# Designed miniproteins, single chains, part 30

Each design is a single chain, and the fold is of that chain. pLDDT is the mean over its residues in the fold that is shown.

## One batch from the design tools (miniprotein)

Design m1021
Fold by ESMFold2-Fast:
Structure m1021 (fold): chain A 85 residues (1-85)
Amino acid sequence: MKLSIEETKQLIKDRLLNIADKLGFDDYKEYIESLSDDEVFELMAATGSFLYSYQPKSEEEKVDLAMLTVSRLEREVQQLLELQK
């Protein structure tokens, strides 16, 4: 089903918390947990903007960029964890 923007922001925060949990970064997990869904969303969008040298022009582009950024982090973490097994 199609997610709302608010559901997507919550999903981004949940996914980032899951990454921190898998890595055992308890202090970082606590920091992310202290941020709002909007603050984590803006952080991921800003991170993606710097990583891809792209400034989003709409809310939809920000959503796409934030999702791309968190998906990239998940792939890199999954690859790292697979090398440890």
Scores: mean pLDDT 80

Design m1022
Fold by ESMFold2-Fast:
Structure m1022 (fold): chain A 56 residues (1-56)
Amino acid sequence: SVEQKQIELEALKKMNDSTIETLESLQPNSPEYEAAKQALEADLAAAEEALRAFVA
């Protein structure tokens, strides 16, 4: 079901957008910023993996 996978990917993308917005609101180089940046990197890696699996 291509439609279902696209919905799931869009949901993941929106979650990542929310994380990016949170990161932008934090002070650079703060502990909170570093933690959010690590979480964002993990989420982006997962999103890239999901996109690759969807296309491949």
Scores: mean pLDDT 72

Design m1023
Fold by ESMFold2-Fast:
Structure m1023 (fold): chain A 76 residues (1-76)
Amino acid sequence: SAAEIRRIAAETEKEMEKIVEEAKKNNWSDDELKIKLAEKMIAALRRIQPLLPPEEAARVAARIAELEAELAKLKA
């Protein structure tokens, strides 16, 4: 539902804000911050994907794959 997607988006936004605050406090590298934010975004998109029509779900799946590939490069 639209309400469930909105809830997931709001929760994810709050979690990402906390990650940015912790990164500033602990002087994380740009790569460490990018990795943590990418992991949170991938998790949120995976939760949203089954709530969408097939065409939109396919686009979200493609975005997840792109983010996972970028994450793999950052961890290398």
Scores: mean pLDDT 86

Design m1024
Fold by ESMFold2-Fast:
Structure m1024 (fold): chain A 71 residues (1-71)
Amino acid sequence: DLSAEELQELGKKLIEAAKKGDVKEAEKLIEELVASSSDRVRQRALLHEVLKVTTDPEVKELLERYLASLL
């Protein structure tokens, strides 16, 4: 499991990637989140928070696809 501090740091990086429209960096960070934790509830919560501040349509679609897959 990711620590609360590691999760917050990863969330911050993902928000910055989303703001830049860096789809590849965002995907890499999401893959890192999924690989480093089995806690689907925390993964979904973090991705929902990032989605709230995402304006880039490609990054938004990426986040929505991962949210659907983390059922």
Scores: mean pLDDT 79

Design m1025
Fold by ESMFold2-Fast:
Structure m1025 (fold): chain A 64 residues (1-64)
Amino acid sequence: SRETLLRLLQHDYGLSEAEIEELIARIRAGESEEAIVAYLQRTHGLSREEARGLIRALRVLLSL
């Protein structure tokens, strides 16, 4: 299910449910990939590769 896949992303990337929901909101608001990558690097310490992977996984999972 979507919920199970979201929980796997939380675990793999070290993010809470609220943090994933904030990311989904930013993607839906039309923020650029570059802006979201910079946000993830600043707030969560993700690498560029990790941030891009997470954004792309969320886009596929949510049909964004």
Scores: mean pLDDT 81

Design m1026
Fold by ESMFold2-Fast:
Order: structure tokens, then sequence, then C-alpha cells
Structure m1026 (fold): chain A 80 residues (1-80)
């Protein structure tokens, strides 16, 4: 549990650092590519939130969040 959360936190930090570095460099094209890569992750998080609000089973919400986490980890790995 804790190790999985640490991996997700590290991925979020890596993505945040990449965004900051690209903003500092003024690389709008690379920023657009990163945004495109993150779009499915953000969509999965939004869908998980909608399912939670609709009273969907916790297991289904967790599956959506796990998929979002996997996508985030893949994006972070591509940045490193």
Amino acid sequence: MEAERRRIEAALEAVGEAIRALLEAGDEEALAELEAALRPVLEAIAEAARLHEAGAPRELVEEKLAKAAEGLLAVAAALE
C-alpha cells in the first residue's frame, strides 16, 4: 500500500518537474505533447469521480483510479 502511494507521488513530482522545466524553457510544443499524454489519465480520474458521486461500487472506482495511476506512471517513466 505505502510503496504504491510513494510510486504515484514520485510520478506526480516527476511530471510536475517536467512541466516546470518546459515552462522555464518556453517549449510550448513539448508542453502540448505532455498534455496530450496526460489527457487519458485526467479523463480516467474524472470518470472515477463521476462513478463515486453516482454511488458506484468502490471496487469499480478503485479500478478506474488504478488505471489512471498506471497511465501516470507510464508518462513519468517516459520523462525519465
Scores: mean pLDDT 78

Design m1027
Fold by ESMFold2-Fast:
Structure m1027 (fold): chain A 84 residues (1-84)
Amino acid sequence: MEEEKKLLEEILKRAEENWEALKEKIAATPDLDPEKVLKEAEAIKEIIELVIKEDFEGAIEKALSLLGEEHREEIEEALKEFKE
């Protein structure tokens, strides 16, 4: 659990450091909807932040809003690994 949280914190930090470069690449890619891709990336970042804060209920809610209710069981199972 603690090692997984540290890994998520490192991933989040690297994502933050490269966030502006990612935004520029998305905007420069004509085959991507930059607004949709950026919203999805921001939602993923929020989910990671909630997991680090041990707000697993909030993380599940955010993941469901991004992926849909049909993925509830998969999302809950994945997040349980970080709770233990």
Scores: mean pLDDT 69

Design m1028
Fold by ESMFold2-Fast:
Structure m1028 (fold): chain A 81 residues (1-81)
Amino acid sequence: SEKERVLLEIVGLTTRAGQMVQEAQAAGAPQAVLDQMTAITREMADIARDARANADTASLAELRELLARVRALMAELEALL
Protein backbone atom coordinates (compact mmCIF):
# COMPACT_ATOMS: atom_id res chain seq x y z
CA SER A 1 0.00 0.00 0.00
CA GLU A 2 1.03 3.66 -0.40
CA LYS A 3 1.00 4.19 3.40
CA GLU A 4 3.31 1.16 3.83
CA ARG A 5 5.74 2.58 1.23
CA VAL A 6 5.85 5.96 3.06
CA LEU A 7 6.42 4.23 6.44
CA LEU A 8 9.23 2.08 4.98
CA GLU A 9 10.91 5.23 3.57
CA ILE A 10 10.69 7.01 6.97
CA VAL A 11 12.22 3.96 8.72
CA GLY A 12 14.86 3.54 5.99
CA LEU A 13 15.98 7.18 6.22
CA THR A 14 16.18 6.94 10.04
CA THR A 15 18.31 3.76 9.76
CA ARG A 16 20.61 5.43 7.18
CA ALA A 17 20.99 8.48 9.47
CA GLY A 18 22.16 6.20 12.31
CA GLN A 19 24.71 4.60 9.96
CA MET A 20 25.99 8.06 8.96
CA VAL A 21 26.65 8.93 12.64
CA GLN A 22 28.63 5.67 13.05
CA GLU A 23 30.61 6.43 9.84
CA ALA A 24 31.35 10.01 11.01
CA GLN A 25 32.53 8.74 14.43
CA ALA A 26 34.80 6.14 12.74
CA ALA A 27 36.21 8.93 10.51
CA GLY A 28 37.12 11.01 13.60
CA ALA A 29 34.51 13.77 13.27
CA PRO A 30 34.68 16.41 16.08
CA GLN A 31 32.52 15.74 19.16
CA ALA A 32 30.47 18.92 18.51
CA VAL A 33 29.54 17.58 15.03
CA LEU A 34 28.72 14.11 16.45
CA ASP A 35 26.49 15.74 19.12
CA GLN A 36 24.58 17.70 16.44
CA MET A 37 24.22 14.56 14.26
CA THR A 38 22.96 12.58 17.29
CA ALA A 39 20.33 15.28 18.06
CA ILE A 40 19.09 15.16 14.44
CA THR A 41 18.96 11.32 14.38
CA ARG A 42 17.07 11.34 17.72
CA GLU A 43 14.42 13.69 16.23
CA MET A 44 14.17 11.45 13.13
CA ALA A 45 13.73 8.37 15.38
CA ASP A 46 10.96 10.15 17.34
CA ILE A 47 9.11 10.97 14.08
CA ALA A 48 9.50 7.34 12.88
CA ARG A 49 8.10 6.08 16.22
CA ASP A 50 5.10 8.47 15.95
CA ALA A 51 4.49 7.40 12.31
CA ARG A 52 4.49 3.69 13.30
CA ALA A 53 2.25 4.30 16.36
CA ASN A 54 -0.33 6.14 14.21
CA ALA A 55 0.00 4.05 11.00
CA ASP A 56 -3.57 2.64 11.22
CA THR A 57 -5.30 5.98 11.98
CA ALA A 58 -3.12 8.55 10.18
CA SER A 59 -4.08 9.72 6.69
CA LEU A 60 -1.67 9.32 3.75
CA ALA A 61 -1.28 13.14 3.75
CA GLU A 62 -0.26 13.11 7.45
CA LEU A 63 2.32 10.34 6.84
CA ARG A 64 3.69 12.27 3.81
CA GLU A 65 4.09 15.35 6.07
CA LEU A 66 6.13 13.24 8.53
CA LEU A 67 8.24 11.91 5.61
CA ALA A 68 8.87 15.52 4.45
CA ARG A 69 10.09 16.39 7.99
CA VAL A 70 12.41 13.33 8.05
CA ARG A 71 13.78 14.29 4.59
CA ALA A 72 14.47 17.86 5.83
CA LEU A 73 16.32 16.46 8.88
CA MET A 74 18.36 14.15 6.61
CA ALA A 75 19.37 17.22 4.55
CA GLU A 76 20.49 18.97 7.79
CA LEU A 77 22.49 15.85 8.74
CA GLU A 78 24.18 15.75 5.29
CA ALA A 79 25.04 19.48 5.58
CA LEU A 80 27.16 18.70 8.70
CA LEU A 81 29.45 16.47 6.61
Scores: mean pLDDT 90

Design m1029
Fold by ESMFold2-Fast:
Structure m1029 (fold): chain A 94 residues (1-94)
Amino acid sequence: SMELEEALRIFEEALEKIKEIIEKEEKDPNKKQEMIDGLDRALEQVRELVEKGELSLEEIILLLQIMAQEFREMGLEEAAKVAEEAAKKVEEIL
């Protein structure tokens, strides 16, 4: 649906902003690379599931909320806020 395509775009833009934050704030090069690789894998998995019609708007919102909580627990408050803002934008499409 057009709503899923817009939600995917919001998700992609959020992950790019989060990568930028990680590049600036994470000082351990190994942790930085692991986090960036994890985000790239998450994006590819979400794209695949959206293309197959196996992912809903509600599931994208939940994924962003889970990511926000995980970033907050890691002390990446700016990254958590980006994920929370993206989840809110997807909720506005519902």
Scores: mean pLDDT 86

Design m1030
Fold by ESMFold2-Fast:
Structure m1030 (fold): chain A 68 residues (1-68)
Amino acid sequence: MKALADKAKDKLNELSDAGDMGDTWDETIAKLKEAGVSDEEIEAFRKLVDEMAAAGREAGREIARERE
């Protein structure tokens, strides 16, 4: 699971370094598929991104609470 997400992340970094990233998440996923990343690897990476987004929302709530 984690290893699959790491594979997709490494490929994303390669695309970023080459300047070949898409302007949206959908375009980035399409480029990852073109670069040979499997659907399973993309799904594992999406779950990781969703988890990070959830953590970011929680951190945002804490910051907003602290500003009060």
Scores: mean pLDDT 66

Design m1031
Fold by ESMFold2-Fast:
Structure m1031 (fold): chain A 61 residues (1-61)
Amino acid sequence: MEELIEEYEKMGFKLSDEVRKAILELAKGDREKALAIINYLYEKGDTSVEGAKEAYEKVAK
């Protein structure tokens, strides 16, 4: 799952350690949920913990 975050970083989408941790905690080992959260954040251009929580509620819950 960390590999998905690194792939988006190579595309110029940089996430802080706090946001990465939030994504992993929200996904709870579910790769599809992690991907949905990261993709939502990328499309919104949001790199916040609040954005990650919103993404989880909208696309991964």
Scores: mean pLDDT 79

Design m1032
Fold by ESMFold2-Fast:
Structure m1032 (fold): chain A 96 residues (1-96)
Amino acid sequence: DEGLKTSQQIQELVTKAGAPTSPGAAMLAASTLYHYLEVEGKSEEEARKLAIEVLTSHLMLSQMLSEDTARKRAEEIVDAVMKVKDEVFELLKKLE
């Protein structure tokens, strides 16, 4: 399963960039940033804000975190993806 393999590779890159998280959260952050930056052509600032909102909602529902805790964790994960953006986006392009 190429999708599962890719989500694990993205999780490893994001963890090494300073944000240990689940494969699902890492993949959601990566795919959301990819969509807004590469598909919709939004700025890095706008894409980051949108990805943080999406991931905050996901973490509140999946991990039962408070909004403040989920938002802080979402910011850490999104910022980690942005640090390794080139490698992460190459992995996502291979799924297309």
Scores: mean pLDDT 85

Design m1033
Fold by ESMFold2-Fast:
Structure m1033 (fold): chain A 68 residues (1-68)
Amino acid sequence: LSPDDLSTPEGQRYFLQGVAAEKAGDYLGAGRYYARAYFADPSKKEMLELAKEYFRKAGRPDLADALG
């Protein structure tokens, strides 16, 4: 996945912030940024899947479940 796969500047920005959080080991932050990227461009279901994955890694399956 690359920022170019997102069609909105907001989606691209949130995706990059999610990647930075992920590399820092901030799984909760990564999930939140990937969720924001998804809501900025709902056609990119990969962002929703990443958000759910990182919320579960952060020990917050409740947040993953809330996304559907």
Scores: mean pLDDT 82

Design m1034
Fold by ESMFold2-Fast:
Structure m1034 (fold): chain A 75 residues (1-75)
Amino acid sequence: PPTYREILLAALEAARDFLRQHAPELVPLVEEAIARVEAGDLAGAFELLAQALSRLSPELRAAVGRLMEDVFRRA
């Protein structure tokens, strides 16, 4: 079974791919969050993710939240 870290990385990658289509200016923040998870800096990763989400409309934020939840539920 995948580890929590692997599931979190998959969820962030899904969010990154969604944002490439809907808010490409936020992709670098999510890519940096992925790099922080890979480096073991979960606090830094969540800060960057929160920054990206705060810049989204409520509708896009909800869509990203559902997408990431779907990845966690599928794992």
Scores: mean pLDDT 85

Design m1035
Fold by ESMFold2-Fast:
Structure m1035 (fold): chain A 88 residues (1-88)
Amino acid sequence: MSREEILEAVKKAVLEARERAKARGRPVTDEDIREAVEKLPLSEEEKERVFRLAVAAAHADVPADASDEEVAIVREVIDYMSEEAAKE
């Protein structure tokens, strides 16, 4: 996957997980993120990568052992989710 494809997949997974959790009246969980990632048309290896990054972004954490590219993706998703929350 390209950087942009990973970024888009992570954003989509986090948004879908939050929407699903909100519909159920509870905070987003890692299970909501897993369910969102499983719906993406990706390989199992790509799904595991997207899941890991989506979990980090949902918790507003940047993993210490991630690549510079993955750190940049997680930070961009955190910023995007903060902007979407501010529109509410």
Scores: mean pLDDT 77

Design m1036
Fold by ESMFold2-Fast:
Structure m1036 (fold): chain A 64 residues (1-64)
Amino acid sequence: DKELFIEAVRYALQGKLEEAREKAEKIKNEKYREAALKVIELAEQGASQEEIRLKAIELEKELS
């Protein structure tokens, strides 16, 4: 689940939003899946790569 979250974030940073969503949908842990979807939503809204990275780091700390 953490690995799929990392992959989803990586695809979102590359602007590959469809691939990012496919990775997020495979996440079984609800908290990791919700976190991945929030990162993807920011990317879809045109957030900068820096904003996407910071949000991913923030959410990952919450999931620890």
Scores: mean pLDDT 82

Design m1037
Fold by ESMFold2-Fast:
Structure m1037 (fold): chain A 87 residues (1-87)
Amino acid sequence: MEVEELRKKHEELVEEARRLVQAGADQAQIDEVIKKSEALVDELLKLLGVAPEVQALIRQLGQAVRAGAPRSEIAALQDEIDAALAA
């Protein structure tokens, strides 16, 4: 229950950060949303006992969002994270 709630919140924050980047919002606003996303991810990883490789993928996702990467690239990274978490 809590894990799925954290995943949903993370997904919402990733999409919010992506919308802010596309709208040309202040870097401070984008960084604040990404910071919240990273905090949720840290909590999720602690609950799941996740390997360092998955932590690296999640950091890569945050960097891609900050850089305004295409939705397809963000989705691919999310799929890799989900696959690794399912293993």
Scores: mean pLDDT 74

Design m1038
Fold by ESMFold2-Fast:
Structure m1038 (fold): chain A 69 residues (1-69)
Amino acid sequence: MLSKEEAERALRRAAELARAGHHAAGATGWYDLQKAGGISEEAGRRGVEAAQAGDAEAAATVLEEAAKA
Protein backbone atom coordinates (compact mmCIF):
# COMPACT_ATOMS: atom_id res chain seq x y z
CA MET A 1 0.00 0.00 0.00
CA LEU A 2 1.12 3.55 -0.63
CA SER A 3 2.19 5.75 2.29
CA LYS A 4 0.44 9.11 2.68
CA GLU A 5 3.51 10.90 1.26
CA GLU A 6 3.69 8.54 -1.73
CA ALA A 7 -0.04 8.98 -2.34
CA GLU A 8 0.31 12.78 -2.20
CA ARG A 9 3.19 12.73 -4.71
CA ALA A 10 1.25 10.44 -7.05
CA LEU A 11 -1.86 12.65 -6.77
CA ARG A 12 0.16 15.78 -7.61
CA ARG A 13 1.78 13.99 -10.57
CA ALA A 14 -1.62 12.77 -11.79
CA ALA A 15 -2.98 16.33 -11.56
CA GLU A 16 -0.06 17.60 -13.69
CA LEU A 17 -0.73 14.88 -16.27
CA ALA A 18 -4.46 15.67 -16.32
CA ARG A 19 -3.80 19.37 -16.97
CA ALA A 20 -1.38 18.40 -19.77
CA GLY A 21 -4.18 16.38 -21.42
CA HIS A 22 -2.84 12.94 -20.49
CA HIS A 23 -6.14 11.76 -19.00
CA ALA A 24 -5.43 8.03 -19.47
CA ALA A 25 -2.13 8.24 -17.57
CA GLY A 26 -3.89 10.16 -14.81
CA ALA A 27 -6.70 7.59 -14.63
CA THR A 28 -4.17 4.77 -14.09
CA GLY A 29 -2.75 6.65 -11.11
CA TRP A 30 -6.28 7.25 -9.74
CA TYR A 31 -7.02 3.52 -9.57
CA ASP A 32 -3.71 2.72 -7.85
CA LEU A 33 -4.20 5.51 -5.28
CA GLN A 34 -7.84 4.60 -4.62
CA LYS A 35 -6.96 0.92 -4.13
CA ALA A 36 -4.10 1.85 -1.77
CA GLY A 37 -6.38 4.12 0.29
CA GLY A 38 -4.62 7.37 -0.66
CA ILE A 39 -7.83 8.76 -2.12
CA SER A 40 -11.46 8.03 -1.28
CA GLU A 41 -13.57 5.90 -3.62
CA GLU A 42 -15.92 8.84 -4.18
CA ALA A 43 -13.12 11.30 -5.01
CA GLY A 44 -11.47 8.75 -7.31
CA ARG A 45 -14.74 8.11 -9.17
CA ARG A 46 -15.45 11.83 -9.54
CA GLY A 47 -11.97 12.56 -10.87
CA VAL A 48 -12.02 9.69 -13.37
CA GLU A 49 -15.46 10.81 -14.59
CA ALA A 50 -14.18 14.38 -15.06
CA ALA A 51 -11.11 13.12 -16.95
CA GLN A 52 -13.26 10.89 -19.20
CA ALA A 53 -15.55 13.87 -19.90
CA GLY A 54 -12.47 15.83 -21.03
CA ASP A 55 -12.66 18.27 -18.11
CA ALA A 56 -8.94 18.43 -17.34
CA GLU A 57 -9.32 21.30 -14.86
CA ALA A 58 -11.99 19.51 -12.79
CA ALA A 59 -9.95 16.28 -12.79
CA ALA A 60 -6.76 18.10 -11.77
CA THR A 61 -8.60 20.04 -9.04
CA VAL A 62 -9.96 16.84 -7.45
CA LEU A 63 -6.44 15.32 -7.44
CA GLU A 64 -4.82 18.46 -5.99
CA GLU A 65 -7.44 18.70 -3.21
CA ALA A 66 -6.94 15.02 -2.35
CA ALA A 67 -3.15 15.57 -2.22
CA LYS A 68 -3.59 18.42 0.31
CA ALA A 69 -6.00 16.47 2.52
Scores: mean pLDDT 65

Design m1039
Fold by ESMFold2-Fast:
Structure m1039 (fold): chain A 60 residues (1-60)
Amino acid sequence: LKKEIEKLQKERETLLKMRRWIQENRERYDPSQYDNIISAIDKRIEELDKKIKELEEKLK
């Protein structure tokens, strides 16, 4: 469980860094591409947050 949480947290950190990089490089994307990519990343982060919370609840 703890190692699973660590893996999910690392994936979340990677996605946050990717999101930040995309925001900083927004000029490289069409508005629709930018919106779609950011939305996909945000959706994945929400899924990870939910899963981390569920696993942390089991550990307490």
Scores: mean pLDDT 81

Design m1040
Fold by ESMFold2-Fast:
Structure m1040 (fold): chain A 92 residues (1-92)
Amino acid sequence: SPVELAKEILEALENEQYDKAVSLAKELSKKSPDHVEALAIALAPDHTEKLLKNPEFITAANALLDALENEQYDEAAKHLAKLKQIVKQITS
């Protein structure tokens, strides 16, 4: 499912398994046009609507997925850090 793929992407990134995260991100993009929604559900299932209404979250989520699809590991790490900051702010 798209949500399980998004969870595996996040786990791979936390473990610095960038090649795995890239492969999973490409699979998510192929299977679901709602890849940002899948990522929001994976990050905060009880706060998904708040994340999807936050323009900074949408921008950072798209930037993370785009960086992974283009194999830009340093950019992916940067965008992941921004996503985690936004999620913490919304879920706190």
Scores: mean pLDDT 84

Design m1041
Fold by ESMFold2-Fast:
Structure m1041 (fold): chain A 65 residues (1-65)
Amino acid sequence: GELAKKLAELAKQGKGTEIGELLRSLGFSDDEIQELVAEAAQLAPKGASSEELAYITGELVEKKL
């Protein structure tokens, strides 16, 4: 949960660029990031906020590490 909480906080602050930079720094390519975001969107409830989507994305990243 630590990474998921960090991504949610960045999303809450409108720092989408910093989220992308963080995920790239962890070794994810832009294609892998797009896949993770798409998977998070499929798992998220209808109408989920950017904060909720970022949290789910972070949990998916943690499972791959």
Scores: mean pLDDT 83

Design m1042
Fold by ESMFold2-Fast:
Structure m1042 (fold): chain A 82 residues (1-82)
Amino acid sequence: SRLTLLVALGIEIAGLSFLLEQGERLELPEEVIRKVREVLKELERVYRDPEATDEEIREVMDRAAKVEAEAEKLILERARER
């Protein structure tokens, strides 16, 4: 349902916001921080847009998942170096 999709979207926004805070604290490369900020803005846009289709929301969420995976990998690598 639309509601289930919006709940999932809200969870993704919260998760990426947390990763952004951790990434900034761990001083991740600016390029990675920029990617996280950009996809977070897209997620927030479709979350606030009543005209956004379920397909558009899923496409943004798919791109967000890829950026999330990249950021998580780098956070773990940086944590191992410290």
Scores: mean pLDDT 85

Design m1043
Fold by ESMFold2-Fast:
Structure m1043 (fold): chain A 91 residues (1-91)
Amino acid sequence: MEDELIKKIEETLEKHRDEIIKNMLSAKPGETVFELEIEDKKYGAKIKVTISKDENGNYNVDIEATGVSPEVRKKVLELLKKIIDEVNKLK
């Protein structure tokens, strides 16, 4: 169940990886650069992810989740941090 949700998030991020990276690189400091909402109605699970760029050009991640375990939230954060690290290397 939770592994399937994590897999869905991972596959969604992978599918849109190039677009996410492009949007993150083109965003101005202080802007919200990416927002993703995933809902699994079978399990009553919802997860919303927001990536914003601060004044120093660093990316901040906010995760709002209902019907998911803390483990799912942590795994999603780890996946997003990998993308952020990749974008920071391209600067």
Scores: mean pLDDT 75

Design m1044
Fold by ESMFold2-Fast:
Structure m1044 (fold): chain A 95 residues (1-95)
Amino acid sequence: MIKKLEEAAEQLEKAKEAVEAGDIKSAFEYIVKAAELISSARSNEVAKEEVEKALEYIGEALDALSAGDRKKAVEYLEKAKEQAEKAAELVRKAE
């Protein structure tokens, strides 16, 4: 579980870099991969709140990209990454 959340945070950072570079296609692919990894963590009750917040911020980032607001998309991707990292820490602490 921890590795998936850490990998999700890495994918979100790559998505942010892709948005900043104007590579929206790659950004979308990285966001989808991050969402799949984070969604697989939903069965872990310890990090449930952080997992749900990360997915909510991913949704906001996708909405911002659809609206052409790259600055908002980057902001929400950073927030999603922070929640994924917090989820990983909580899972690690529970062991």
Scores: mean pLDDT 82

Design m1045
Fold by ESMFold2-Fast:
Structure m1045 (fold): chain A 66 residues (1-66)
Amino acid sequence: KEEVIKMGESVANVVRRHLEEQGRTDLAEKARDAAVKAAIESYNKGLTPDEAMERAAQAAADAVAA
């Protein structure tokens, strides 16, 4: 569980770095929260760590696009 959360945070950190370059730190936090939530939900549903990471990345992207 903790390892999966850390993977979600790692994905969110990449997105955060790009958003910080644009001065949009509030969106970076939203992306991080979405990524972590998606990773936890995927893990709880019995998905693999790789699937959890992919869903975390997609959730972060969707949060920024919304």
Scores: mean pLDDT 72

Design m1046
Fold by ESMFold2-Fast:
Structure m1046 (fold): chain A 59 residues (1-59)
Amino acid sequence: SPLVFYNLGRDILNRQEPTKENLNLAKNYFLTYLKNSDPKEEPYSDFMARWYIQLINKQ
């Protein structure tokens, strides 16, 4: 269930143009994933979501 938000964020980054609107949408999906997931159960996706948020914030 929370992984759907992670996958939506990744799909935007991989398939959409990197506009401010698309980057903000992807960031919001990763934030929603992080709020609803347990990092102990999904350590890789947690790490990657935080990494993607950091990369988006540098744009």
Scores: mean pLDDT 84

Design m1047
Fold by ESMFold2-Fast:
Structure m1047 (fold): chain A 61 residues (1-61)
Amino acid sequence: MASDEEARRAGEEAAERVGRATGLEGEKARQSAINAAKTAGQLGLPVTAENAVRVAAAVGK
């Protein structure tokens, strides 16, 4: 799905920022960022690295 590809791209771009915001590292940070990007899309937000970081920070992890 296009949304899945967009979420993966946004998550990969956001992985370092999400890791710094949540204290996660490596693959855990990447997976958290991808999940946050998917959640942004589900909330009707643009699937971007910036929104992935915002969602991850709001959820707390």
Scores: mean pLDDT 76

Design m1048
Fold by ESMFold2-Fast:
Structure m1048 (fold): chain A 93 residues (1-93)
Amino acid sequence: SAKAPEEILAELPAVEARDVAQARALGPVYVRMVRLTARALRLWLETKDEAKREQLKALFRETSARLNEAFERGDEAGAEEIIAEAEAGLAEL
């Protein structure tokens, strides 16, 4: 997609609301994951600090890999802990 960062930021609340509505059918952990993803994307698009962008990118990649493994095992509690750790990591950035 060729959307400018400002356009993505302007659309993000509506996209998040739509994705949250869809995730509710899958369960509360998926809703939390969608909200985490939207928060990470907002921070990534708003920051002008390249080092902070790389930290956000690394956190997102690690979190996505760990969540995939937890979901493959049916480990919802583990998935919730991974999301909580990522939320704490984002709060420090």
Scores: mean pLDDT 82

Design m1049
Fold by ESMFold2-Fast:
Structure m1049 (fold): chain A 113 residues (1-113)
Amino acid sequence: SEEARELLEKAKKYYEEGNYPLAFEYALKAVLLAHRAGDEETAREAAGIAAKSLAELYEIRGNEELAKKFREIAENKDYKALIEFVKKQLQTRLENGARLNPFNLELLKLINA
């Protein structure tokens, strides 16, 4: 949970700076580590930052439907819905023969552990 809290603090700083991709990556790792540790409070807080970051990214891309969905996930701090979304996206990329970067490989290991 200490590592998860440190990652959450970094995610908050990146979000405040408008760096939504890094805010999402750090917050998502915090969600996964907190969830594995049974730290539901940190997992919920980190999911709020991760989902808000995704909502901003989808808004920039013009995907209003997904932006709205992730704003709802952020409001509810639904870290389980966030984990399921990421798991599905990474699994789909692997099934299509895509090579995952080291960060995405680490996330997939955390999700499947």
Scores: mean pLDDT 82

Design m1050
Fold by ESMFold2-Fast:
Structure m1050 (fold): chain A 88 residues (1-88)
Amino acid sequence: SDKDLLLAAVDEIAQHYGLSEEQKEKLREIIENSPTFGLAVTNLVNFINEEKGLPTNPNAFMEALAGLTDAFRDVVLSRSVVELLEAL
């Protein structure tokens, strides 16, 4: 699932935002407890803003992830193709 890709990127997210090992474990909990990918992104952004005082948002967060992991670049491309094929 797309949430599995967020879980796989937790180390890169933690490094990018300067999060501790304890805060990194909280990222995993947030992802697992969020019912959808979109809510996981929103909840991660809120947590990062609360813990680090950094002004981020879902769009900036997704752009940062695309820059940090090849897997996220591939997912964004794959989703665009699926949306075109399935006529959302």
Scores: mean pLDDT 72

Design m1051
Fold by ESMFold2-Fast:
Structure m1051 (fold): chain A 69 residues (1-69)
Amino acid sequence: SSADINKLNLQLTIEQLKLVGDMVDKEIQLRQAGKLSQKALDQLTSEHNNNVKKLNDDHQKQINALKAS
């Protein structure tokens, strides 16, 4: 139903915001440890992009399953 799709979309938004928070926390930890470097930032960005892709792929599978029912 439309309500179930809206619920999944809201959950995706919440999980996306959580991933942003996790990335910010890791950057703060690197900065406080004196380990902030371009290489560390590039790695953190790559990890974040991979996490976002996985989240979006999982969400799309849930939407497709719901539409098939």
Scores: mean pLDDT 87

Design m1052
Fold by ESMFold2-Fast:
Structure m1052 (fold): chain A 86 residues (1-86)
Amino acid sequence: SLLVDKLPLNEEYAEKLKKYLLEIYKKLNPDLSEEEIKEFEKKLEEEIKRYREEAPEEEAEKFFEEYKKMLDEILEKKEKAEEALK
């Protein structure tokens, strides 16, 4: 899931969010084929479009930055938890 029930974005920040999430997905799944990556990108674009609520640029930018920070914190905590189990 996208961790939220709505995405207050504009077209520019929707594209930035898609690219950011795709980059994370590739990093977490290094053995993915080009076909699997393209399929994920398509699904991600469709999911972002589904939850996107059109917002002014300033609101879209703030949401994107906060969402990115939230995801970075979740990923960091997951990595630290996995290290603690080794």
Scores: mean pLDDT 79

Design m1053
Fold by ESMFold2-Fast:
Structure m1053 (fold): chain A 90 residues (1-90)
Amino acid sequence: ALHPEVRSLVRELLDHVQKTGAGISEEAAERLRETADELNAAGLYGHGSYLYSVALLATASEKQKAEHPEAIKRSDELAEEAVGAARRFL
């Protein structure tokens, strides 16, 4: 089962992406993938798989970076909050 804090932060990120049309930066996506790999290595497969899926689905295009820089910044902030919450289990 996913921790409620991690799930809540990911939901907030996905809601923000849906409302603005702006995803996370590739840098934030790499941070989510690195954290997912660490969680999977620690046996926390549910958290790791969830963060990996978010990185895969929510990465911003070059067009989104040009048109929605502030929305992408907020997406990145939410992604880092989710990373921080998940890392508390490592």
Scores: mean pLDDT 77

Design m1054
Fold by ESMFold2-Fast:
Structure m1054 (fold): chain A 67 residues (1-67)
Amino acid sequence: SMAQEIERRLVKLLEDRGYTLTPQGQEVVQQIADGLASLGGPSDELLESITRRLIDTGRGRLVVPKP
């Protein structure tokens, strides 16, 4: 599905930056992916912006350093 592809892309962008999702982060990313899919899908610029915001505001809560 488009939502699954968006979720996969967000996870990869986080991993490329040295982060992985917490369980709470996984739920939030799933909600973001579902919302973006319902709007016809995001631009690459929007996905990168979301990735940066998750790191900047969600450190320790939504994202943690990759082991």
Scores: mean pLDDT 86

Design m1055
Fold by ESMFold2-Fast:
Structure m1055 (fold): chain A 61 residues (1-61)
Amino acid sequence: AAADTEIARLVSEAQRKVDAGADPEEVFRELEQRLLERTGWQARARIEDGLIVVEARPAPP
């Protein structure tokens, strides 16, 4: 499974949007939804020191 690669890609896209002045709450909502759809992982996003941090877990059965 390429979950780590997809997570890294989506987080990078989200970071770019936040750096460009997008609303972090909207970016996090989109990121979490896309991570679930693309990887099957449940994710929670937050900002720490201006960087997006993601906690991802496998979706329960």
Scores: mean pLDDT 74

Design m1056
Fold by ESMFold2-Fast:
Structure m1056 (fold): chain A 85 residues (1-85)
Amino acid sequence: MAPSPESRALMAQLQAGAQELAPKLLQALKDGDYKGAAEQLRKLSQLAQQTADQLDALGDTVLAQKLYQMAKDLEEKAKELEKKA
């Protein structure tokens, strides 16, 4: 089903948050700061989980499931980067 206007607004907020974190993540990676890069990925993971919870509350369970998976993938990537630090 197509996302509701409320779900679209939540996704727009998530996208804005990701755009704020992306340059910080890229800079940390360029500097070899894998611990700092992992922290940015964990922040994005937390934002994705919070957005997924809100989407699930709105009944957009399919979109919520996709964001829960994205949050999981981001957390695993953060753990990989921490091993390099």
Scores: mean pLDDT 84

